# Designed miniproteins, single chains, continued (5): the designs that were tried, part 2

Each design is a single chain, and the fold is of that chain. pLDDT is the mean over its residues in the fold that is shown.

## One batch from the design tools (miniprotein)

Design m16038
Fold by ESMFold2-Fast:
Formats: sequence, structure tokens, C-alpha cells
Structure m16038 (fold): chain A 70 residues (1-70)
Amino acid sequence: SPEIERLLAEAEELRRELRKLTEEYEEALRAGDEEKKKEVLERLKEFLERNRERGLRLRREYEALKLEEQ
């Protein structure tokens, strides 16, 4: 259904953005770049705050689909 496809696409988008931040943090760790680590953590916090409502809505919609399928 279009609703499920949209839900999966939005979840995938959030997953890709989170992955990018994780990779940047890992690169900073390998380089021993403490300042870059702080910057990435701040951006992660901003990402989570910016997407908090979207993430919660996606979770509720996913749970509703999963439970109401039966």
C-alpha cells in the first residue's frame, strides 16, 4: 500500500542520515579528533531533536500496522 511504502521510505531516510553521522563519528575516533567528535555529537543531538516528532509518528504508525494486521 502507498502508506506502507511511504512509511518504509521515511524510516530508510532517517536510517541513512543516522548512518552518516555514525560514520563521521567513527572517522573522528580513528583520527583522535576530539573537537570533531564533539561537533558530530552536537549534530546528532540536533538531528534527534529535529526528527523526534517524525520518529515517534513513524514508530506509532509501524506499531499500528504490525498489531492491527491480525
Scores: mean pLDDT 77

Design m16039
Fold by ESMFold2-Fast:
Structure m16039 (fold): chain A 67 residues (1-67)
Amino acid sequence: SLEDAIKEIEKLKEKYELSEEEKELVERFIQAVRDGDPEAAERALAALAVRNPELAKELGKILKKYL
């Protein structure tokens, strides 16, 4: 479910001790997912991958698992 996906993303945020820029990108990703906007979600993941490729990969896996 979307709620379970968001909860898993929140745990991942804690694990990675994110910068403010990384937090902003994760929040944009979460919002795009809630809005059902795949283009915005992909843009947020691409921007995250430049800064934190491992986090971006894990977020992509969560999307595929729950959505």
Scores: mean pLDDT 80

Design m16040
Fold by ESMFold2-Fast:
Structure m16040 (fold): chain A 70 residues (1-70)
Amino acid sequence: MAEALLARARAVIERALAELPNPSPEVLAAEAALVAELRALAARDPEAARRLLAEIQAIARELAAAALAA
């Protein structure tokens, strides 16, 4: 489950960065769905949610740095 969520997060972030500064409504909807899943996880397992959020943030920084370097 967590691995699949991280893979989806990476794909959404990559697409959002590729569409900057105008992310599509589809990307925004995918981001909102991901946030909803993280909120649901935080309600039942806040430690797992914190770890996943930290990994998502690390992925976002990695991808943003790569995009800015291009």
Scores: mean pLDDT 79

Design m16041
Fold by ESMFold2-Fast:
Structure m16041 (fold): chain A 80 residues (1-80)
Amino acid sequence: SEFAEKAIKAAEEAVKEAEELAKEGKIEEAILEAEIALGLLRIALGVAKIIGDEESAKKLEEKIKEIEKKIEEFLKKKEE
């Protein structure tokens, strides 16, 4: 599943950028980067489900949950 692997890799790179932005206090930019990654993963998950690629779907769902938790962490920092 090249598309799922590509989407996961792109999302992981975006999360690293988001973490760097958050460390520098650019919380809104960090959230934007993470949300873009999340959107890409959700699109890839939709494709995986349509074509019946359950293995890719499971990996994408796990990565989506990881990024959702990361966005929650950034949102908590923004409120404080």
Scores: mean pLDDT 84

Design m16042
Fold by ESMFold2-Fast:
Structure m16042 (fold): chain A 69 residues (1-69)
Amino acid sequence: MEAKKQKIIDASIANVKTVKAQNPDMSDEELIELARRSVATAATALGLSDEDKQEAIEETEKKVKEWLE
């Protein structure tokens, strides 16, 4: 479970970094929202529990915010 959750988080962060590189004027808020939606969709598709999905969303948001700092 943890390994799958981490892969979803890492994939969402990598996607946001790619999007920012292609769209450097995109706002931090838009990037964070993109990351949250991406990880939420992946978690739902994999059938993660509500708790694991929420943890994945929170961790993704935290890491994206840290990267933007």
Scores: mean pLDDT 81

Design m16043
Fold by ESMFold2-Fast:
Structure m16043 (fold): chain A 57 residues (1-57)
Amino acid sequence: SKEEHAKRLLEGAKKVLEEGDPVKLKVALRELQRAYDSLPEEYKEEAKEIIEKLKEL
């Protein structure tokens, strides 16, 4: 489902943030930005916060 896909995307991005690998951070940022418009509304706020953190490197 779209909800399961959104949860998996956000969980993966959070894990990448914890790891701090620059290459993975750039990939996660790109993936989240591309997926943002298709995310269920309830996940958009969390996604925006993660995107902002990813932009900081």
Scores: mean pLDDT 80

Design m16044
Fold by ESMFold2-Fast:
Structure m16044 (fold): chain A 95 residues (1-95)
Amino acid sequence: SMEEEVRERAEEIASLPEEEARRKAAVLVTAGGIFKAAGDVAESLGDLETAKRDYLEAAELYRTAALVYEKLGEEEEAKELFEKAEEAREKAEEL
């Protein structure tokens, strides 16, 4: 399942040296932001299929990063990223 793939990816990243895991998680957060912004642009242009795809990609990236931060003990950062993932998922469902 997609959730199992996200969990497995997060476990792989979190198993790296802490500094490397943090850098990779930060890249995932940045990528999530880019896809969320791309989804917003696509939605504004009426391209709902592209918007939905980009929002779902943003949700997956944010969720993966959240799980990495959770495994690193960064509870507040993980919580914020889980909230961003859920917001992106809900945007996709409304389309």
Scores: mean pLDDT 90

Design m16045
Fold by ESMFold2-Fast:
Structure m16045 (fold): chain A 60 residues (1-60)
Amino acid sequence: MSAEELEEEALKLLEEAEKKGKIPEELNRTVVRLALLDPEAAQRIGKKIKELLKKLGIKL
């Protein structure tokens, strides 16, 4: 998978996480893979994850 495909998959998993109210393990794996290919894209997804967790009231 390309970095762009991984970023799109991460965004899709973030949308599902918001609907379900929990972060899936697949999202963590996708972010790790993205960080290996494109660290800047992984940082963008990481910020979105933090924003989602704050919105859902979930503590890390």
Scores: mean pLDDT 77

Design m16046
Fold by ESMFold2-Fast:
Structure m16046 (fold): chain A 64 residues (1-64)
Amino acid sequence: SPMEEEEGKLLWETFLELADTYGAIYDEALAQNLSSEEMMKRIAEASAKNNEELKKRLEELRKK
């Protein structure tokens, strides 16, 4: 259905955004000499934020 196609698009776009965010975290960790604990914390926070953003986008799509 058109809705399933749009949901698939959002999933893919949201995945690409998360991949870019992980790359940025890695680059910053190298530049700042972050501990493994701090790096894992930032990864976890990025993942949680990305998941909430995906939920919001899906809810907005389903209302229209």
Scores: mean pLDDT 84

Design m16047
Fold by ESMFold2-Fast:
Structure m16047 (fold): chain A 80 residues (1-80)
Amino acid sequence: SAVGRAVRAAGEIVEKAGVGSANRDLTFEEALELLKSPDPREQAEAAVYLAGKLINGEDLTPEQRERAVAALEEAVERLK
């Protein structure tokens, strides 16, 4: 599934950064911007946040879910 691919992408971003902690104060829009950061720790915080929202299935509109999936897949492509 698209959500499954996005969650795997988030896992790859976190593993690359070597961190496993989520920023609990992030908004959805802040997480999308943080995912574009050149700092691997910031990318990992955003990835954990977005993956958590996708897994829980709550607090996101269908449009936000599609944006989160696309952003995580794009971020993983940048790590190649």
Scores: mean pLDDT 75

Design m16048
Fold by ESMFold2-Fast:
Structure m16048 (fold): chain A 59 residues (1-59)
Amino acid sequence: MATGVPEAARELAEQLLALSPALSLHRSGDKLQLTVSGPVERSKIPQIVALHEQINERT
């Protein structure tokens, strides 16, 4: 689930959330925070970090 995601970052947010159903994004102040509610495959972690950083650069 993604809440408060700007349209400019929407595609990146969709890509991030497609990596695991355990991932969610929400706006906190001027940043989008990533919440991990369950296990995520270790091989996906670098891509998750990179996408989250790109999303925050666009917000």
Scores: mean pLDDT 74

Design m16049
Fold by ESMFold2-Fast:
Structure m16049 (fold): chain A 80 residues (1-80)
Amino acid sequence: MFPKLTLEQAKKVAELIKKEVDELYERAKRSTPEEQEQLITALENTIKVLKKMREQASPEIQKILDETIKYVEKKLEELK
């Protein structure tokens, strides 16, 4: 089970995820087609995890997770 996040913890986790996603995005742009496919899969899995966390979250935390999901989805669209 995912632990319940406080608003402060949710914001910190969102910033860490955005940073990791930015690093994966930059790597994907410089990667072979095979490596890029693996990195795209990693980003898609990140979105799935965030959506599951959203289902258990308070409305305030859902807003933060929705913003984070949208950010990751935008990066995925830019890679395709």
Scores: mean pLDDT 78

Design m16050
Fold by ESMFold2-Fast:
Structure m16050 (fold): chain A 58 residues (1-58)
Amino acid sequence: MKEEVKELIRKLLEEGKSPLEAILEAMEKYGVSFSEATKALNDIIKEEAGEEADPPGV
């Protein structure tokens, strides 16, 4: 469920869409709230930033 939203957002970002545009498309396609789509985006950002090294106090 969240995985589908997250996958779409990641794909749109990879295609050069803005984060806001990716969120809006996810909301329209899956009917999720802005908060839910934003959470998926933040999850992607955290995974990318923290993949190699854990940031202190994030």
Scores: mean pLDDT 74

Design m16051
Fold by ESMFold2-Fast:
Structure m16051 (fold): chain A 79 residues (1-79)
Amino acid sequence: MEELKKKGDELYKKGVEAYQKGNYTEAARLFEEAGDYYEKAGDLPKAAQYYRMAGEAYWKSGDLEKAREYFERAAALDR
């Protein structure tokens, strides 16, 4: 629904801001939550995009296990 997508967009915006400031762990959590909202809204391509961004942010934070998890989750939604 549009409310879910709006919430996802707000979280994505905050995630980008955190990422640009070098707060990669915070950015990863925000991108993860944005992806969850888009997945619930049925927008799987956008959810995959946000999960990929969460994976990149986890990778930069040094959380390689979560980075792999979210890259795999994004790939599953792209197919």
Scores: mean pLDDT 86

Design m16052
Fold by ESMFold2-Fast:
Parts: C-alpha cells; structure tokens; sequence
Structure m16052 (fold): chain A 70 residues (1-70)
C-alpha cells in the first residue's frame, strides 16, 4: 500500500539522518509525505522539519510551513 511505502521511506530517511546524510534524509521524507496518508504525512513532515532545522535551511522550513498551513 502507499502507507507501507511511506513507512519504508520514513525508515530510509531515519537511516540517512543517523548517518549524517541530511540531503538523502530530506529526499526520503519529502517522498514519504507525498505518498502517505494523513498520519504518515504528518510524521514525515515532522522529521523533515527536524532535518531542515539542523541543516540551517530556514527558507525551506518557511516554504514547507506555508504549504501545510495553506
């Protein structure tokens, strides 16, 4: 299912994040947010914001926040 795919992508993103590969983690979390249902999308976005904060990418955080809020 799309939710199983999203869960897999979140796990891949978590692995990349733990290895310090923020670029790969961001890509996986963005894809997870795209394919997952509402709860998995929220989890992927939460993880994405965390990585973007650590990477110092304030513009991407603002853009993501604007997209979520409408």
Amino acid sequence: SRDEEAERLIREGERAYKEGNFEEAIRHYREAARVGGPELRARAITNLVRVLQEAGNDKAIDELHAEIEG
Scores: mean pLDDT 81

Design m16053
Fold by ESMFold2-Fast:
Structure m16053 (fold): chain A 118 residues (1-118)
Amino acid sequence: MTAEDYLKKAEELFAKYGEDHPEALYYMGLAYLLAEEYEKAIEYFDKAVALDPDSPLAPEALTNRGQAYLNLEKYEEAIEDYKKALALDPDNKVALAGLANAYEKLGKYEEAEEYRAK
């Protein structure tokens, strides 16, 4: 999907359910992530998770917010989000790969290899 596809999906959900819809905010986050506007992506994922932290979307929102933090070289924040995502969904391969990458960037090679092997 393109950034425009996610923006259209978010607009449709906002029109139906109003401004505080977690799924719509998540799609806005995805649109900005694909556009490489990482700070805006983080803002929308933060709003989505804050509105419904127990949502089935919460692990995906946390994983994608972690990816945005990685791209901004905020490795400690990325690790925190990936660990939270894995607490909700232990088989999340994207979060496992993200943790390995973030630990490697911090020079924690033993921890990076542990998550890479999973």
Scores: mean pLDDT 85

Design m16054
Fold by ESMFold2-Fast:
Structure m16054 (fold): chain A 56 residues (1-56)
Amino acid sequence: MSFAEEVQKLLEEARAGAPLEVLLARVEEIARKYNLSPEMKEELERAVRRAHEEAA
């Protein structure tokens, strides 16, 4: 999968109510795979947390 596809699926899982711990583990995997900067990783974590909050 491309980076954009993995991010899209991650946010869809967050909105579907996946556990936050699982979502954050996927953020770590994506950050390692695509060699994200600390700033980009932080933005992705914030987006995931927001999507998860909306699902709750």
Scores: mean pLDDT 81

Design m16055
Fold by ESMFold2-Fast:
Order: structure tokens, then C-alpha cells, then sequence
Structure m16055 (fold): chain A 66 residues (1-66)
């Protein structure tokens, strides 16, 4: 379920496995595209990976869903 992918993504992010965290956050969004937390965490992971432009897009999406 979406929440399970969110939690796994958070765990992977804490372990520094950014690409794997991103994949799980994307899966969470596919299952629940209205989950603002998933979009926000995707933005954080992209920022940590140095992908600032994409991170900005995901943060804006999260704000619109709040």
C-alpha cells in the first residue's frame, strides 16, 4: 500500500540510499497521488541527490495538495 512504500522510502533515505528511496516515494505517489507527504519526501530525496530543479517541482505539488 502507499503508506508502506512511504515508510520504506523514509528508511532507505535515512540509510543514504537515495535512488531506492526515490523509487519507493514514486510508488507511493502512483498508489496515492494526493498524498502531500509523499511528494514532500520525494522533493527532499531529490534535493539530497543534488537534483534541485526536480525537488522544487515536487515541493510545489505537495503544497497544492495541503
Amino acid sequence: EADEHLERGKKLFEEGKLDEAIEHYQRAIELDPDNAEAWENLGRAYLAAGKTDEAGVYYVKAEKLR
Scores: mean pLDDT 81

Design m16056
Fold by ESMFold2-Fast:
Structure m16056 (fold): chain A 72 residues (1-72)
Amino acid sequence: MEEVEKAVEEAKKALEELAELTGKEGEEAKKEGLKRVEELAEKAKKEGEKGLEELESLKNALISAAEAAKEA
């Protein structure tokens, strides 16, 4: 449970950083990303470990994207 919430918070933080780095253009991408994170979090709460793995994968991808955008 708490691991899902932590992953959601970290993914949301990465999305916020992406939106800030890309400016107003990133706001719509952030909205779509937040919806995807919430859907995976709900799935993780229902399916446990398997859903959490999918959420962690998305979180890592978002963190990598934010890191790349920061360097650009």
Scores: mean pLDDT 76

Design m16057
Fold by ESMFold2-Fast:
Structure m16057 (fold): chain A 92 residues (1-92)
Amino acid sequence: MAALQQQLAALVAELRARGIEVEVEVEGTEVRIRIRTRDVRRLTGAALTAIGLGFEGIEVEVRLTGDELEVVIRAPDEATALQAAIRVLQGV
């Protein structure tokens, strides 16, 4: 778990260093991600990745409003939730 949380934190820091506003909240098996950027193509990649997770049996809620993407991930366990969050951010 610590390794996945560190990987997630490092990815968030990398995206922020690139001028992308990223916020991630982890609550057990639920992860909430908010991404804001003027390059809406980056939001599209993350949103498509999140939608794809739904076909893998992960519950996802995706909201795209202007320059902001919100993704809520609900998984059967914390490791799956963290891995799913990492995949969404890698889609940015």
Scores: mean pLDDT 84

Design m16058
Fold by ESMFold2-Fast:
Structure m16058 (fold): chain A 58 residues (1-58)
Amino acid sequence: MMDVLQEGIRAGLSPEELEEILKRAQELAHKNKIDMSVAAAQEFRRLLEERRRKAEEE
């Protein structure tokens, strides 16, 4: 989780966005029986992908 938090700060994510990533990661970790850090990394990548698509579509 700490690594994801640092990456998020470097990417310019707001504290609110980081908190939402961690919240969704907790849900995924529980649902899929995976580590919280893995779930957080997956949600962080999804958020970056979503932002990229929105920027391209404008």
Scores: mean pLDDT 71

Design m16059
Fold by ESMFold2-Fast:
Structure m16059 (fold): chain A 61 residues (1-61)
Amino acid sequence: SAKEEKAKKEALDLAEEAIKGTPGEAAVRLNDFKKEKEAQGELGKLAELEMAKYIQDAYNS
């Protein structure tokens, strides 16, 4: 859906900024994003997982 695509886009934009720092700083940003998105239920969880995957893939490549 359009809402899911928007949520994923937001998560990926934030993930791209997060990986410019250290892995520890990226972990803090991910945790803050997770807390912010908890109130959004399923959409928030989708956004969290996209951000987490992008960060993990960036540091494990």
Scores: mean pLDDT 81

Design m16060
Fold by ESMFold2-Fast:
Structure m16060 (fold): chain A 99 residues (1-99)
Amino acid sequence: SVEELIERAEELIKEAEELLEKGDLEKALEKLEEAVELLEEALKRYEEMDEEEKERLRRAAERVIEAAKRLLEKTEDKELILRAIGVILRAIGILIELE
């Protein structure tokens, strides 16, 4: 369900935020990549979503962007930088679709 996709993404974002605090950047990024994929899957069912689900999807996408931006501030690794930028662009894409 859309609710289950959003809930799982929110859980992964929380895990990513905790991993960032610990300095586990690669694991944090893996969680953000999984979260944004789930949010993109939820977005495919946008017409079926209520206003609360749309707001949760928007907030989750914003949290992904903020976490990925913090990750970028903590790394000089080119692969992590490119992947984090990719996650930010995908989350921005979700926000554009949400208006």
Scores: mean pLDDT 90

Design m16061
Fold by ESMFold2-Fast:
Structure m16061 (fold): chain A 89 residues (1-89)
Amino acid sequence: MKEFVEEILKKAEELRKKALPLLREWLEENGENTKENIEKAERQLELQLDAYIAMELLKKLKREDDLEELANSDKEEREKLIKKIIAEA
């Protein structure tokens, strides 16, 4: 499990490093490169990466009911569930 968690975290970090410059470039091209918009985009990226990590962990553990709950959760519930899943790993 520990080795799998380390691999998934490494993949998430690689995705973050690749996506962050592209998000900032897109905001600049659209004239939306305010501090608030950059911070919002970075928060959304982190939430997507956390969701990716949580889903990969649930798949590895074969926790299909938790995967379904995550998919059907609202935004706030999803964020809390993702944090819980990552903390339990």
Scores: mean pLDDT 75

Design m16062
Fold by ESMFold2-Fast:
Structure m16062 (fold): chain A 56 residues (1-56)
Amino acid sequence: EAEEYLKKAEEAFKAGDYKTAREYVEKAIQAASKAQDLELIEKALELGRKIHEAMK
């Protein structure tokens, strides 16, 4: 589930839909936190940072 949210966030980011990408990053972090998947949390945070930079 968390991994699927991350994939959707990546697709939205590539499409330039930063709002949707951020929403899925947030969902991925929440789901990964419940699963204690530190690797996935880190990937989601890195994508979130890239989204923030793209939005200036």
Scores: mean pLDDT 81

Design m16063
Fold by ESMFold2-Fast:
Structure m16063 (fold): chain A 92 residues (1-92)
Amino acid sequence: MKLEEKEVVELLVSILRNALKKLKEGEDPEYVKEISSKQIEEITDEIGMEEAKELALKALEEIVKLAKEGKYEEAEKVIKETEKKLEELLKK
């Protein structure tokens, strides 16, 4: 069955939330970025959602940067803002 755009948004947000969780647990930021970027690219490339890919990758980069600075609350805000932007991409 073809992934619906809503399912893709939910998957991308889950990847970002999981990345932040791993960063809070002390996982290597470069490793988290590399693995999460690959997951985002695999999901978005399959369905041709370039704008969703760009938004998710930019959000991941900001989350990693903020986590390196210990700004976890700001990183969670980036996830919420990205979720809203991704949901807006589903509207005509």
Scores: mean pLDDT 81

Design m16064
Fold by ESMFold2-Fast:
Structure m16064 (fold): chain A 85 residues (1-85)
Amino acid sequence: MKELWEKAKEHVEKALEAVRAGNYDEAIKHLEQAIEYLEKALPEDPEATRLALSNVYAALDAVREGNRDIAIRYLKEALEILDKV
């Protein structure tokens, strides 16, 4: 589980950097990878993983809509959740 969470966190951090740089295609790729790792972690810690996954999906939707500020907010919330586990 912790290895999957570390990989999810790395991809969320890279997505945040990509969003800040205006590289939305790169951000989407990293968010999709973060989702994959979080889905694999679901059976071991469903509650915390669902909360992190919810924020990553919200960030992905915001990036697809071109809403940079909302995307950054959700990515920061996801990182805070992943840091506590």
Scores: mean pLDDT 83

Design m16066
Fold by ESMFold2-Fast:
Structure m16066 (fold): chain A 60 residues (1-60)
Amino acid sequence: GGEEIKEIQEKLRKLGFYTGPVDGVDGPALRAAIRVFQEKNGLPVDGVANEEVKKKLEEL
C-alpha cells in the first residue's frame, strides 16, 4: 500500500537513489530509482519493489 511505498521512497532517498517526494505513489521516478538500486546491489533489474528489494533496503 501507500505506506509501504513511502518507506521505500524514504530509504532510497537516504541512499541517494531517489530525489522525489515521499508521497506513496509508485510512479516512473520511483521505478527508475529502484532500477538503479537493483543494478548497484546485483538484483534483477525490473523496477519492481519486490521482496528482495525490500529485504536489501532493510539490511542497509
Scores: mean pLDDT 82

Design m16067
Fold by ESMFold2-Fast:
Structure m16067 (fold): chain A 86 residues (1-86)
Amino acid sequence: SGSERLRALVAAAQAQAEADYALGREALARIGARDPAVQAQLDSLNPAGQRQALGEMGRIMRELADDPERALAEGAAAIREAAAAS
């Protein structure tokens, strides 16, 4: 009962994280076409930091789906902030 529901919620969260990562990768391709410095900043992060930054970008794209230009700008800012913090 409760443990089955918890397992379903964990599986849904993992699926959402993978979907956000995929969205982040697609958003990065669009951002990199406009500003190649963002790709270099992402590449400065270790693999775990890259995955986290791309997942965050994908989350931003999902939450701002009705405003893709704002989503791309905020996603690019998130990568720049992650690179500056590392």
Scores: mean pLDDT 82

Design m16068
Fold by ESMFold2-Fast:
Structure m16068 (fold): chain A 82 residues (1-82)
Amino acid sequence: MELLRELAERAEGDEERFIRLLEEAGLTEAARLFREAARLRREAERLLAKGTEEDKKRAEELAKEALRLQAEAQRALLEAVA
């Protein structure tokens, strides 16, 4: 728990910096999952900005997948620091 807080504080809210700190700490699987979740969230945001029904549906699918990957990343992170 303390390690996670320290890494988050060192990242200063920068998600890419947080992912790099995870990689440096040897938490490679968690870093990979967080990076993929971030990519899907950015793509979903881009699609929502387009404003079509098709883009909205695709964005919702990507957002759900991003949440799933984020949950897996948090689980992998907790298991690695246990």
Scores: mean pLDDT 77

Design m16069
Fold by ESMFold2-Fast:
Structure m16069 (fold): chain A 100 residues (1-100)
Amino acid sequence: RKPLSPEELEALLAAYRKRVDALVARIEALVAAGASQDEIAAALLAEAQRLLDANPEEYRETFPDNATAEVVAGLLLAEALTRANPELAALLEEIGRKML
């Protein structure tokens, strides 16, 4: 790979932040709809699998023997926790203990 330019790095970080914000909003919508912890965990794993399927070589390069939906879901969950309100954060911590 060529090293990322500052503009490419900024674009990548902006895209990542937008995706995490969309995931948090999706989880909030599921909670509002009365979804179980299992349903929310399944939604996290599905989002992680979509990211892996879209960028399989990038994830394999970064995590050679650990490029799984569970690892990617764990990273998404960790970032979501930094942006969640306290009620959502408590729910995500419960789900994290159950998934990981």
Scores: mean pLDDT 69

Design m16070
Fold by ESMFold2-Fast:
Structure m16070 (fold): chain A 111 residues (1-111)
Amino acid sequence: MLETRRVSDDEVEVLEDGRVVARAKFKIEGDTAIIESLEVDPRFRGRGYGLLAIAGAMALAQEKGATKVKAYVPEDDEERLALLREAGFREVGRIEGDKPMVVYEADLPPA
């Protein structure tokens, strides 16, 4: 049985048959939720669990009054970039440096 649960005010877990298969954590800065971590059990990648974890985090952020969600992703992390696009995020900028990052953003509907 697949479920998504809140473990705190800023973290969600995805469970498959009672086993945690994905987690997402965010922080609120003003009206923006920033995705701090997204973990998917390596044995369960490619099954949509990361997408469910992001969706759960977005829903929780919206309930806390966030109007936007941001994620900072290394430009070479094609799996996370694809996952965020599938979750409805769009590229809004880039951070240049020794490890270039893509800045993704999604708007949250009003509560």
Scores: mean pLDDT 80

Design m16071
Fold by ESMFold2-Fast:
Structure m16071 (fold): chain A 66 residues (1-66)
Amino acid sequence: DRIAELEARIAADPNDAVAWAKLGVELAKEGRFEEAGRYLAEALRLAPTDPEVWEAARELAAIAAE
């Protein structure tokens, strides 16, 4: 379960911005866009210049555009 893996990463390190961003993407795949946006916002707050966070943001935008 990808969501459970990402939640475990956040529980171990709440500053793991990549885990926050990827959890947002997984929530967006489930149609939970409000939650996805909140998780991505936290990722960007923690790591505003991280290329993996911005890649997750692009993936989330692509899912929302479907």
Scores: mean pLDDT 84

Design m16073
Fold by ESMFold2-Fast:
Structure m16073 (fold): chain A 99 residues (1-99)
Amino acid sequence: KKEEIKKLVEELKKLLDEWEKTVTAEDPSLAEEAKKFAEILKKQAEEIEKDPKDEFRIGVLEVGLAVAKAVSQRLGLEKAAALADEALKKVAELREVAE
């Protein structure tokens, strides 16, 4: 189960990297904001790997990903929105695996 949590965190970090890259490719003017936002969420994911029962960090990650999805949808960045949605599903899987 600890290995599953580590794998889910790595998958989350990869989805955040892909989200940043997708936003930057579709709208280069958002590159700096997308990078900062992804870095904040990746740090939450790293802390969750250390303590998978940290409800505060999980909450921040969920809210942040929901914001990333909503903003991507608002801007018409459908692929970026889908990546954020997939990341939200990984957080739900992490909650299920965390005993």
Scores: mean pLDDT 85

